# Ledger of designs, part 36: designed miniproteins, single chains, continued (5)

Each design is a single chain, and the fold is of that chain. pLDDT is the mean over its residues in the fold that is shown.

## One batch from the design tools (miniprotein)

Design m17306
Fold by ESMFold2-Fast:
Structure m17306 (fold): chain A 65 residues (1-65)
Amino acid sequence: MQEEIVKLLNELGKAFHEGDLERAKELVEKLKELGYEEEAERMLEAIENQDGDAFDRAGVRVVLA
């Protein structure tokens, strides 16, 4: 589970930098399946808004949960 979470967070970071909303939505659904629904929604919103600070804060919450 932790390895999957780290992989998803790294892929979401790549999607954020590339502006790949289709990939971001796919990865967000996987995070929701792992029980991080609220954090996943915040990360998707941050990617849509290109808000790096909001993205980093949401990612830290996933790691600390």
Scores: mean pLDDT 78

Design m17307
Fold by ESMFold2-Fast:
Structure m17307 (fold): chain A 76 residues (1-76)
Amino acid sequence: SDKEKGLKLKEEGEKLYEEKKYEEAAEKFKEAAKLLEGEEKAEALFNLAEALYKLGKKEEADEYLKKAIDLYREAE
């Protein structure tokens, strides 16, 4: 399912982030967010923003952070 694939991509991204491979991690988190919905999508977008901040892409990171917050607000 899309959810299972998205969660696997998120886990792969988290491992890449721990290895400090931030560009590769960001790509995995973007793919995960496309397949996930609700809270899990919000988590993938938060992780994406964190990776983008590490890459110095502050403006792009801020946009994804806002999207994650909006999704959390919808889930409440």
Scores: mean pLDDT 87

Design m17308
Fold by ESMFold2-Fast:
Structure m17308 (fold): chain A 58 residues (1-58)
Amino acid sequence: MIVKAIEDFTAKKSDELTLKKGDILEVIKIVDEYNLLVKSLKTGKTGIVPKKYLELLS
Protein backbone atom coordinates (compact mmCIF):
# COMPACT_ATOMS: atom_id res chain seq x y z
CA MET A 1 0.00 0.00 0.00
CA ILE A 2 1.42 3.35 -1.10
CA VAL A 3 0.67 6.62 0.73
CA LYS A 4 1.64 10.26 0.23
CA ALA A 5 2.42 12.84 2.96
CA ILE A 6 -0.22 15.61 2.68
CA GLU A 7 1.73 17.95 4.99
CA ASP A 8 5.09 18.12 6.79
CA PHE A 9 5.48 15.99 9.93
CA THR A 10 8.40 16.32 12.36
CA ALA A 11 9.29 13.25 14.45
CA LYS A 12 8.86 13.90 18.19
CA LYS A 13 9.86 10.39 19.35
CA SER A 14 12.80 8.15 18.35
CA ASP A 15 10.50 5.59 16.64
CA GLU A 16 8.77 8.23 14.45
CA LEU A 17 9.74 9.24 10.91
CA THR A 18 10.06 12.88 9.77
CA LEU A 19 8.16 13.58 6.53
CA LYS A 20 7.97 16.39 3.99
CA LYS A 21 4.74 17.15 2.11
CA GLY A 22 4.69 15.08 -1.08
CA ASP A 23 6.89 12.23 0.25
CA ILE A 24 5.85 8.80 -1.04
CA LEU A 25 5.86 5.94 1.48
CA GLU A 26 4.96 2.27 1.68
CA VAL A 27 2.83 1.05 4.59
CA ILE A 28 4.60 -1.83 6.35
CA LYS A 29 2.15 -2.30 9.25
CA ILE A 30 -0.89 -0.78 10.91
CA VAL A 31 0.29 0.05 14.46
CA ASP A 32 -3.08 1.24 15.83
CA GLU A 33 -6.17 3.25 14.83
CA TYR A 34 -4.11 6.48 14.59
CA ASN A 35 -0.62 5.36 13.49
CA LEU A 36 1.14 3.49 10.66
CA LEU A 37 4.62 2.02 10.38
CA VAL A 38 5.88 3.25 6.98
CA LYS A 39 9.00 3.08 4.81
CA SER A 40 10.20 6.09 2.80
CA LEU A 41 10.69 5.11 -0.86
CA LYS A 42 13.18 8.00 -1.17
CA THR A 43 15.49 7.14 1.78
CA GLY A 44 14.51 3.56 2.77
CA LYS A 45 14.09 4.74 6.39
CA THR A 46 11.21 3.33 8.44
CA GLY A 47 9.21 4.83 11.28
CA ILE A 48 5.82 5.53 12.81
CA VAL A 49 3.67 8.35 11.37
CA PRO A 50 0.15 9.48 12.39
CA LYS A 51 -2.43 8.50 9.71
CA LYS A 52 -3.78 12.08 9.55
CA TYR A 53 -0.59 13.20 7.71
CA LEU A 54 -1.04 10.54 4.99
CA GLU A 55 -3.27 10.06 1.94
CA LEU A 56 -3.87 6.65 0.34
CA LEU A 57 -2.41 6.76 -3.19
CA SER A 58 -2.59 3.08 -4.26
Scores: mean pLDDT 84

Design m17309
Fold by ESMFold2-Fast:
Structure m17309 (fold): chain A 87 residues (1-87)
Amino acid sequence: SEMEKLLEKLREAGEKLDVEEIERILEEITELLKKEKDKEKLLKYLKELDEIVKETYEKLKEAGRLEDAKRVQEAANKLSEELKDVF
């Protein structure tokens, strides 16, 4: 699915610590999740997304890139805020 492809791209961007690409992919994921009517799929994707974001955040912190880690967390927080009315 389109979402599964974006999640894979997000994992790849996370491995490369490409913060700008992570922010762009999170925006695309947010728009697709707003359209997802299957709550079980939505919850599955949100869980996978949270795991990728947390792993990327920790890798950035370990690399001493604290401002970039903050940017990733803020992008994830924005996604959660945009979806708060779906739960």
Scores: mean pLDDT 84

Design m17310
Fold by ESMFold2-Fast:
Formats: sequence, C-alpha cells, structure tokens
Structure m17310 (fold): chain A 64 residues (1-64)
Amino acid sequence: MLEELFKKYDKDGDGTLDAEEFGELLRSLGFNPSDAFVEDLVRGADGDGDGTVDFDTFRNIITG
C-alpha cells in the first residue's frame, strides 16, 4: 500500500519524491501542510542534500 502510493507520486520514476510530489501525497492522505513546511520537512529528512525523500525516509515520516 505505501509502496504503491509512493510510486503513484514518483512521477519521474527515479525512486524519490521531491517537495512538490511529497506535498501532494500528504494532501491526498488528509494532511494540510504549507508548501514551506513540506520543503523544510523534505530538507530535514534528506540526509545527503539532494532535496528528495526516498521510500524508507517516506515510510518513517508517515508511520513513525
């Protein structure tokens, strides 16, 4: 279920979500984050500074 949801919003198929894709996913789950909040969340979760969230990081944010 989470893998299918992640892949649905991974529009370029690179196995990561950028801030825009992640924001849309969170809104589809019933959250209402601001764009700035999503950008800060992605940056904080991104350990290597590429501006994206991989599946393991995404799962931990959603289920943690």
Scores: mean pLDDT 74

Design m17311
Fold by ESMFold2-Fast:
Structure m17311 (fold): chain A 70 residues (1-70)
Amino acid sequence: SVAEAIAEKLEKEKEKIAEETARLARELGLSAEEVYEGILKRAELAEKKGAKKVAEALREIARLVREKLE
């Protein structure tokens, strides 16, 4: 399914996505909390739509981004 394909890509590229997101957050002056909460809200929406693996991958990315910004 499309959701499974998205989840697979997010899982494979989670470190690169987290690093790029942290870089952009630093450039835009966004706090670790703002970025973390933003990604978590998107993960919650994915879970509500039945895309559980996408939600899990997004939560992992959110934690990696927070770690890089702290």
Scores: mean pLDDT 85

Design m17312
Fold by ESMFold2-Fast:
Structure m17312 (fold): chain A 55 residues (1-55)
Amino acid sequence: MKEEVDRIIARAEELARQGHVEEAQVALASLITASERSGDEESKERGQEALDRIV
């Protein structure tokens, strides 16, 4: 669900801001994988976009 996706992204971005970039990357990678398996292209794009932003 989109709300759950937003929560995961927000959590990952917070982790990245605190210097826990590796944990943030793992969380987003898991989201992207789950979205891809379910065919949710929008959630997958959102996850990829967030992953790009945490660099």
Scores: mean pLDDT 80

Design m17313
Fold by ESMFold2-Fast:
Structure m17313 (fold): chain A 67 residues (1-67)
Amino acid sequence: MSREEIFREVDLLFEAMKYALEENEKSEKPVSIRELYRAISEGYRAMLEGGFDEAKKKVKEVIEKAS
């Protein structure tokens, strides 16, 4: 794994984390840290497969179900 590939993956992880935090702030009830990690993990996976829009959809789905 190259240094550039690592930085790219870290940037994607940070974007997934940002989406999860934004959706948690919009929810009526803040989700647990465990559900936040789940949203970040699933969002990151969706981002690798379908890009930013798919990541946002997946994060929103996870947070809404946990709220």
Scores: mean pLDDT 75

Design m17314
Fold by ESMFold2-Fast:
Structure m17314 (fold): chain A 86 residues (1-86)
Amino acid sequence: MTEEELEAEYREAVRKANIALIGYSIAKTQGKDEEAEKLKKEYDEWSRRAAEIYRRMGRPDLAEASLEVPGFGAIGAEIEEWIREK
């Protein structure tokens, strides 16, 4: 693949991950737990794909930064902050 193709795939993966994250938050607010679980899995899949593409582009540090948000949507960030206080 060309670098341009890898960059396009990365942007698409990030876009899909963000869509899944937003959908997860909405589903949780509406009490649709099964839909939220599905969107959580989609977020995890696209986030991992984005990280892999970044590693292939020779940017492993940035790939890891893209996974700094816990792989379980916005709720994961709040849980990590809670754990950090203990």
Scores: mean pLDDT 66

Design m17315
Fold by ESMFold2-Fast:
Structure m17315 (fold): chain A 71 residues (1-71)
Amino acid sequence: AEEAVRAAERVLQANPDNASAWVALGIAYLELGEYEKAIEYFRKALELDPSNETARRVLEEAERKIQEKKA
């Protein structure tokens, strides 16, 4: 998970408009249990590419996990 964060950050340093890299960063934080950070990164990906269905799907998953954690 930490390695995936570093990999996505390297891609974003080269191309910050890469929506897929923002999705990858969000997924890495989701795996680390950092659901709020994951949501912010998925929202960033959707701002860059609103048609990215993967980003929408994983955003919903992260939001569900936050609701479970707060219960």
Scores: mean pLDDT 79

Design m17316
Fold by ESMFold2-Fast:
Structure m17316 (fold): chain A 99 residues (1-99)
Amino acid sequence: MEEELDREVRVALGLIYLGIGNVDFEKGNYEAAAESYEKAVELLEGIDPKLQAEAYTNLGKAYYKLGDLDKAREYFEKALQLDPSNEEARKLLEEIEKA
């Protein structure tokens, strides 16, 4: 169905933007990584909560590297709302709350 084709395309594009963001993150281009992760979040919204939670976790990590602890905390909380089993988001949120 047309809805399934749109869903598959949005998941594929979301994974591509996650990959682009990961490459920029590894290079230390945290602002560019955040932009790519934000696009992944938008593409995965209402389609795949677990992948969207991964995108939010990576977005939080990018903001953490940029020194924006308030945004990092917000995005880790959003990741845990979508996927409470996301151990990486939980650990990173705990570390921010201790700081």
Scores: mean pLDDT 85

Design m17317
Fold by ESMFold2-Fast:
Structure m17317 (fold): chain A 80 residues (1-80)
Amino acid sequence: APPLVPPQNEAELRELLERARRLYEEGRFDEALSLYSAALRWALARKWEDFVAELLDWMRSSSDPDLQRLADLFEAEREA
């Protein structure tokens, strides 16, 4: 996939999440999960910890096992 421009603020991150949600709803699961992963990594790199926590909580509350797995993997990498 082409590289994404890093978001500069929370609003831009939420726009990326909306894009990921639309891809997920259209059945483009791999692309959607890649965008979710990128958004989480960018938020962590910019020290937007409250936003990261809210995102991870939302993913864990999801009934989707892939979203739950991504949240768990990200938490493991964060503590490594």
Scores: mean pLDDT 72

Design m17318
Fold by ESMFold2-Fast:
Structure m17318 (fold): chain A 58 residues (1-58)
Amino acid sequence: MSPEELIEKLREELAKTYSPEAVDTAVRSLRTALNAGIDPELAIKAAKEVAEAVDRDL
């Protein structure tokens, strides 16, 4: 699966539960992690945690 496919899949999943701001922040986090060579499974897990944290702070 390409990095862009992973990003779009995460965006669709998170958009069902979280605010647009939380989704955008999580997607940026995932893109940064993938570009840094972090494992996709770990990057996705971290991005989901970012979405929840941002949504809580809104």
Scores: mean pLDDT 81

Design m17319
Fold by ESMFold2-Fast:
Structure m17319 (fold): chain A 66 residues (1-66)
Amino acid sequence: MDTVIVTDLDERGAEAVAAVGRSQPGAQVERYGPDRVVVRGPLSPEAVTAIALIGIGEGGKVTVLF
């Protein structure tokens, strides 16, 4: 089960990351306050890449667990 954690986001960035996460098949998205988004589930490599890229683009720090 893959997990992508994005931290150090502002509210706008967290909304953007959560939206991309919710668009991925099988993904479960959780927000922890205004600055952190966690995406879990059976994620494709394309899904992990999409979430990581939006996270970096919004100025966040991305951690991927496989």
Scores: mean pLDDT 80

Design m17321
Fold by ESMFold2-Fast:
Structure m17321 (fold): chain A 100 residues (1-100)
Amino acid sequence: MEEAVELFNEGMVALSRGKYEEAIEKFEKAIELATDPELIAEALGYLGEALRKLGKYEEAVEKYREAARLYRSLGTPEGQTRAAQAEANAKKAEAELKAA
C-alpha cells in the first residue's frame, strides 16, 4: 500500500530528527495499513527503536520480538538475518531495563 509506505517513510524522518513520539504515531499507522509482512516487520523494528529512545523498554522488547517473529515467517535468508538483528535489539533493550 502506497499510504503505508509513505507513513513508514515519515516515521523514519521523524526518528532521524529525534521526534520519537511522532515516529511512533507514524509507524503505528503504517503497521495498521500495511499488508506486506516485510514492511510490517521493518516498521515494528523501528517502532521498537523509537520506544527504546523514550525509555519504554518493555514495549520496545515486545515490538522487537514481534518483528523477529514476522521476519522468520518470511522463510528467506534475509528474513533470518533481520530476525536475529531484531532479537539482538530486544536483548539490548532488556539489558537497559535491568540497568535502569
Scores: mean pLDDT 87

Design m17322
Fold by ESMFold2-Fast:
Structure m17322 (fold): chain A 85 residues (1-85)
Amino acid sequence: MEKEKFEKALEDFINFLKSLGATDEQIERLKKKLEELYKIVDYKTFLAIVESMKNLAKEMSKYFSVEEAVDFILKRLDEIIEKLK
């Protein structure tokens, strides 16, 4: 049951980024990072981080290319994961 909620939140986020024009390579990297994140945080924290990243992507897309915005999100996720380990 918890895994289904996680997978749905991850799919929603990935579909959002695909709609912005994220590449398959970027999507694969994001999936790996989000799966790593879920292993170390609870569902509420995971949702809060995902929503924060969605908001960041929307803001970045106003000033930067989709590729640059997604790379920034990947870097931010790495920083969050490292701090939580």
Scores: mean pLDDT 79

Design m17323
Fold by ESMFold2-Fast:
Parts: C-alpha cells; sequence; structure tokens
Structure m17323 (fold): chain A 70 residues (1-70)
C-alpha cells in the first residue's frame, strides 16, 4: 500500500471515530499516525494531495475539540 493510499484509509477511520465521538486522545493518536505517513512521502504531487488530507484531518479534530470544551 502506498503512503498516500494509507493516508486515505486513515482519514476515513478518523471520520468514523469523530462520528462515534471517540476520545480526543484517540483522535490525536490517529492524527500522529497520519503525520508519520506524510513524512514518508517524497513525491511532490503525492505531498500536495496528502497535505489536503492532513488539512481535512485538522479540521475534523478541531471541531471535536470545540465540542469537548463546550
Amino acid sequence: MSPLEKLKKLIKELEEMVKKKAPIEELKKKFDEMIEVYDQIKDPKEREEAQKLLDKARELIGKALEEEES
């Protein structure tokens, strides 16, 4: 599995975790895993697509954090 394909799988898992209201610690662990996979990507085109996936993940985690603080 390519690093980019792994990131696509991880973002779907993160979306499911957010829907199930998983603990913030679990969301952070998933995001850390995504960052590790992103660091393995050397191709500029793959990096551009991977960056968009990371941005989406940050948005999802940000919304979950706002719900925890409220």
Scores: mean pLDDT 80

Design m17324
Fold by ESMFold2-Fast:
Structure m17324 (fold): chain A 108 residues (1-108)
Amino acid sequence: SEEEELRKRIIENLKKAAKDFVKELMDGVIADLKAQGREELLKRVEELFKETMEKIDKAKSPQEIIDILREFIEKMRELGVPEEYIRKAELFLDVMEAFKTMIDYLLS
């Protein structure tokens, strides 16, 4: 149906936005950790980045993307990633939640 086609396009656009954001954020985190010589933390962060990107690629709904981003933020916090990156990720999550609310309204 036209509604299913629209839902698929929305999900693909949200996946792209989430992946682009995670990549930009992680490029900054990785550069910072390399500059500090924190090799063990760098390896764990790179693994988390890879896992998060793979989860986003497999996501089938806006809610799954939001849940993946929440888990990503929690794991970054547990790893001790600098608060400036956590704050950026939380702000992005708020934007994604606002988009979901709008999408739910438009498809209602």
Scores: mean pLDDT 88

Design m17325
Fold by ESMFold2-Fast:
Structure m17325 (fold): chain A 68 residues (1-68)
Amino acid sequence: MPRLSGEEVTQRAMELARKLLAGEVSPEQARAELAELERELATETDPAVRARGQDWLAFLRALIERAE
């Protein structure tokens, strides 16, 4: 799997949140993508970029939990 930058993780989390809200993806699919994004973000070494990504992943997780 290609490695994503922390900024790319943030962008993908934003897009996944949009798709989930639009009903374009199921909560199950969103959870699978979230797990991959969390794994990619764990490799980020810049604390500021990592924190920003973690905030977006937390938002996405809360959104998925409310959809279930």
Scores: mean pLDDT 79

Design m17326
Fold by ESMFold2-Fast:
Structure m17326 (fold): chain A 58 residues (1-58)
Amino acid sequence: LSPLQRRTLQEAVRLTGSVEAALAADDATIREVARRLGVSPATVRRALRAVAEALAAA
């Protein structure tokens, strides 16, 4: 995983309590992660999708 993908997953897990919930995050959670990381919500969505794909491939 890239550094951005790792940071995005960590922040989403911090808000949702689990990796599963983080990958299923709603729009409000995605916007809050984006605000905390200083990136766009679209960047957060792409990072979480890439993490989900990597985990599904393992």
Scores: mean pLDDT 84

Design m17327
Fold by ESMFold2-Fast:
Structure m17327 (fold): chain A 70 residues (1-70)
Amino acid sequence: MKRLEQLSRAELLEIAREVLEAHRNKTSLSELAENVMKEFVVRNPDIDVEALYKLSPEELAELLYKESLK
C-alpha cells in the first residue's frame, strides 16, 4: 500500500476528489484513500475532520501534500 509520502500531487488530488465524493454520496472509500485519510488524521489529532469535507478537492489535496512534507 502506498503511504502519504509516496503519492504525487496528481494522485493526492484524485484521492481528495474520491474522499469528498464518497462523503457526499455516503459511499465507501478505496483502501488507498481510506488509509491516506486515516494516516492524515492520526498525524493531526486536533484537526476538525468535518471542516475537511467542506474544502474543495484542490484545497484538501494541498493539505495532504503539505502533510507528506513533514
Scores: mean pLDDT 79

Design m17328
Fold by ESMFold2-Fast:
Structure m17328 (fold): chain A 72 residues (1-72)
Amino acid sequence: SKEEKEILKLTLETVIGSTKTVIERLEKRKEELKETDPEKAKKIEELIELNKKALKLLEEKRKELEKEIEEL
């Protein structure tokens, strides 16, 4: 139903927002650790890249779902 797809879209938008916040916090933490713990900063950079890939997939799924809602 349209209502079910709208609920799923809202959930997906929430996850997208949370993922963006996680990336922002990781970027800040990376900068804080850059001079004092470069090995930990490197691991955080890897997590940032993984979260950015997840964000891209989530945005693509949101667009797919939005199109499905419009076609109902």
Scores: mean pLDDT 86

Design m17329
Fold by ESMFold2-Fast:
Structure m17329 (fold): chain A 60 residues (1-60)
Amino acid sequence: VATAAQAAVRHGGASEEAARRAAELLAKGGSVDEAAKILQEDGLSPEVARGAAELMAALV
């Protein structure tokens, strides 16, 4: 989960806290759409948030 959170921070520009929450959601069986929403609430555009969430899902 830490690796997935770091990928979102580095590639999407998300905050560490938002990236970690999204990674934990995905690790618990949450959807990519739910993870993308967390990242969008942190200020990422919908396209960047979705890409970051998809990358994170591949790493958890």
Scores: mean pLDDT 76

Design m17330
Fold by ESMFold2-Fast:
Structure m17330 (fold): chain A 101 residues (1-101)
Amino acid sequence: YSAAQVRRALDTARERAPQLPAPVRANLARSLEAILREAGLTPAAEAPPLDASQAEAERALLAILDTARAVADTLSPEQRQTLTEVIHATLEAAGLPAAPA
């Protein structure tokens, strides 16, 4: 996956974040935070608990998505693939379109 493809997936996740249940948003934020930390990058916010409020889960997810978007060019091809796949899997599990056909 190119950095442009990762940014497109992140932009889609950011757009659809309000439509995700709070536990799903918190879980996505945690997965993204783990990928960024493994890449040696510090995310803008820590992932919230899975039972966090809707507002807290949304704020944390948006901050982490914005961090990932800013550092997309710094990620390895493998990290970009994992990040994109996690986003797509999360959106599909929530019944939302993950990618254009």
Scores: mean pLDDT 75

Design m17331
Fold by ESMFold2-Fast:
Structure m17331 (fold): chain A 84 residues (1-84)
Amino acid sequence: SLEEAKENFVKLLTELSEEEGVDKTIVEEFAKAFRLYIATKSDEEVLKIIQQLNQELESVKGDKDKLEALLKKKTLEFGGSIKV
C-alpha cells in the first residue's frame, strides 16, 4: 500500500541519516522538497517515486558522501534549494 511504502521509505531514510558523519540538514532539506513535490502527485505516481528512491538510497548505503550527493541532487530535482 502507499502508506506502507511511505513508512518503509521513512525507516530507510532514518537509518541512512543515522550513518556516522551524515549532515542532518541535508536530510531535512531533502524531506521538505520531497513532501512539497509529492503533494501534487497521484497516489500511483507517489508509489513509483518512492520505489525508485528506495532503490537509489539502497545503492549508496554505507557511503555518506554518495548519500549526501544523492540527497542534494534529488532536492534540486524536486524543486528545492540547497542551503548547506
Scores: mean pLDDT 78

Design m17332
Fold by ESMFold2-Fast:
Structure m17332 (fold): chain A 69 residues (1-69)
Amino acid sequence: EVEKKVELIVISLLLNHGKDVTPEQAAAFAREALGVEVPLETVQKILDEAYKLSEEELKKRFLEISREL
């Protein structure tokens, strides 16, 4: 559940700000949004996978995760 919510936040940041988003920025945003501490390693892994996706693929992934939450 938490990991899926973090992935949703990471994808949202990438769609709005592009691939200039750092793992530290994504981790800070996830902490503020979810109220929980997220390991930087977890955020980095999610961000690295998301960087491989096109904008269209990111939008599809966002919708899939949103339906499961």
Scores: mean pLDDT 78

Design m17333
Fold by ESMFold2-Fast:
Structure m17333 (fold): chain A 92 residues (1-92)
Amino acid sequence: MEELIEEAKKGNKEALKRLIDESYRLMQEGRVEEAAKLLKEAIKIAAENGDYVLATSIAFYGLALAEDYRLQGKEEEADIVMEAIKEALNEI
């Protein structure tokens, strides 16, 4: 995972896509804190690489996921995702 993050930071688009795919997989497994951390990194890396459209798209996905968790009564999971997105947007 660390090597994947480093490759994505260098502008490797395939590495960034794999990072995003891994975050989705972790969300499906209920590993919300780990997935949120990867979403935060993916947003920051996309923005740092100048791909603000991708960064915004990942952020909107995270916001939609947080809202879905809230509708299911999973408020803690929703807060974890929302906080990660807010932190990412504040750091770009």
Scores: mean pLDDT 82

Design m17334
Fold by ESMFold2-Fast:
Structure m17334 (fold): chain A 64 residues (1-64)
Amino acid sequence: SANDEEALEILRKGLEQTDLTAVKAALVEALKLAENPELKEKIEEALKETTLEGIKEKLREILK
């Protein structure tokens, strides 16, 4: 869907952030738009990460 594509674009921009708080803010924004249940679950899982590299690793997995 268009909303899922917009959510993925927000996640791509999140990868460019340099601090954990900014990456998590992008994930929260993407989660509000996402309609695909699998995408929502992956974003929720990524939000549980406590390190910048850990959260970026999860984002790379979502984005392929």
Scores: mean pLDDT 84

Design m17335
Fold by ESMFold2-Fast:
Structure m17335 (fold): chain A 70 residues (1-70)
Amino acid sequence: SLEELQKLIDEFLEKVDEYIKQGNKEKAISVLDEAIEKVRELKARHPEIQQAADDAINFLKELKEKIEKE
């Protein structure tokens, strides 16, 4: 469901923030890669969240790129 997608994103973003605060970019990127895969899996099972899942994947990919550049 959309609620499940939102909870998943919130949990992964909290973990990313923790690793960024620790200066651990490698772990933050790893967590983002895991988040993208989990959102893709959820999207494959739930056609009702397809657009929201695509938006989330794009957001996570952009965040990963920003972290890699800094």
Scores: mean pLDDT 85

Design m17336
Fold by ESMFold2-Fast:
Structure m17336 (fold): chain A 57 residues (1-57)
Amino acid sequence: GPMEELEKKIEELERQALRALLEGRREEAVTLVNEIHKLLNKPQEVVDRSVAQVEAV
C-alpha cells in the first residue's frame, strides 16, 4: 500500500545516504537526509515554509 511504498523509499534513501557518508560525500548525504526528513514531515509545514521563502523574492 502507499505506506509500504513510502517505507521502502525511505529505506532506499537511507542506504544511499549511509553509502555517501562512508565515501565522504557529505553534501550528497545531507541532501538525501533532508529528502527523508521531508517525506517524514507533514507536507503542509513544508509548503508553508517554501511559500514564506518565495514571498521574500
Scores: mean pLDDT 68

Design m17337
Fold by ESMFold2-Fast:
Structure m17337 (fold): chain A 84 residues (1-84)
Amino acid sequence: MYELEITIKSKSEEKVKKAVEAIEKEAAKGAEVEVKFRKENGITIAEVTVKGSKADVERVAATALQTAKELGEDVSVEVKITEL
């Protein structure tokens, strides 16, 4: 079992929510997902935790990175995978 931690940050709340929606749709194919939103100094932050197989967490991580890239340079994404 693996855990994927994704942190998404942008001044655009809409872009953060779009990234989270893409991640949740991909995770729903075989993994558990938890999402937390917060705001700090005008920046919207989403913290997403995904638990699943190695293949599932790697697929979701790839989706997070690709979606952030497509949304623009004003969206930052950080991913961390841990074996449980």
Scores: mean pLDDT 86

Design m17338
Fold by ESMFold2-Fast:
Structure m17338 (fold): chain A 64 residues (1-64)
Amino acid sequence: SLLDAAQEAGRALRAGDREAALAGLERMKVSGAPEDLVEAAKRALEAGDYEAAERHILRALLQG
């Protein structure tokens, strides 16, 4: 589910696990999360801005 995918991505971000975080974001996209928010989260993750990445994940959850 979108919730499960978002929780997976959030846990990975807090653990610093970039690969698991990206997998969670892809799973969010497949589960119906808005693509623009998933891409924003990926860009934030690439920049090392984990707070912004988590904010985008939360917003995608609320809008998906």
Scores: mean pLDDT 83

Design m17339
Fold by ESMFold2-Fast:
Structure m17339 (fold): chain A 92 residues (1-92)
Amino acid sequence: AIEELEKKIEEALKKGDKEKAAEYYIKLGVLYTNQGKYEEGIAYAKKALSLTKDKKIQAKAYRALGMAYAAAGDYKKAEEAYEKAKKLEKEA
């Protein structure tokens, strides 16, 4: 799944589809978090946030970021990320 997502990200970026690339980065971040690779999970969620201002996609990215922080034991940063996601969901 990771190699397939990496190829999809490359193709989305080549097409200038930053929003689609951001969605694939979110999925990649969640997969890394689920494998216990929390640092990579955090990094990919942050990459997704840098690619788009779409509030729905940013909310998903902040939820993925919160999951990665929680899995890493950083509950304060996880709570901050989840709160940001909730605010974006209300504005979407």
Scores: mean pLDDT 86

Design m17340
Fold by ESMFold2-Fast:
Structure m17340 (fold): chain A 89 residues (1-89)
Amino acid sequence: SERLKRLSELAPEIVEGVGLIAIGVLKVTGKREGKAEADVKAAIEEIEAVTRETVKELEELNKEGKSYEEIEEKVKEAARRITAILKKF
């Protein structure tokens, strides 16, 4: 359906938004817990790397007309990776 196609095309933008929310939470948590600025920066860079990699992969999947199942799994993988970074922080 056209609606489902348009929603999958928005997946990169949604992933970027989630990355920004995660970075915001991390910055607040880092200040509240007295984390070293270098550790906060390293965790932000890890989230940014996951976000950029996922956005690129989702854009390639959309361009190639790949299955919605592959797009869904890639989004879920990104969520797991970002959550792991936040839990490790």
Scores: mean pLDDT 80

Design m17341
Fold by ESMFold2-Fast:
Structure m17341 (fold): chain A 86 residues (1-86)
Amino acid sequence: SGEEKLKEARELLEKDPSPENVRKAMDIIVELADTGDRELIDGALELSREVLKRAPKELIPEAVATTLYVIGKRVELDLEERRRAL
């Protein structure tokens, strides 16, 4: 479930922000962004901020790309909602 994946990613970042765990958390964030679920995408966006804070320097470009990807998915949902209202 998406809620369990959010919890897993959060625990990976809180317990050990190693490069391996940060990469694993980013993979989960991307999976959640691809669900089209507004609540899961909002959770993924919040986790992407934690990744940006905790990521080692070598992963900062990837963390930025992941954050921008989630923002793009959020914008896509808002545009789809507006299109359906027309």
Scores: mean pLDDT 85

Design m17342
Fold by ESMFold2-Fast:
Structure m17342 (fold): chain A 93 residues (1-93)
Amino acid sequence: SKLLKEYFEKNEKAIEYIKKAAEYYKKGKLEEAKEYLEKAREYAKDDPFTYLAVWMFEQVLKGLSEEEILENTPEEFKPAVLVAISAYKTIVK
């Protein structure tokens, strides 16, 4: 029970920081977006779905499109990248 509560609270913080990063990104404030993503990464480390969303957003901040990421991904890892794209789109709407 306590471990689950700590897990959910940490994941909620990760999602909050991803959303803040998205707000700064939309305003063209890339350095602030990066700082909030670094915070999100620390809180997301135990949740693969949220961690993949952070990873995907890091690629977006590098100027990579969804198409470019998929084209440069080995076939065996494409399913994981598709999950990362889905996670990112779900959180940053």
Scores: mean pLDDT 83

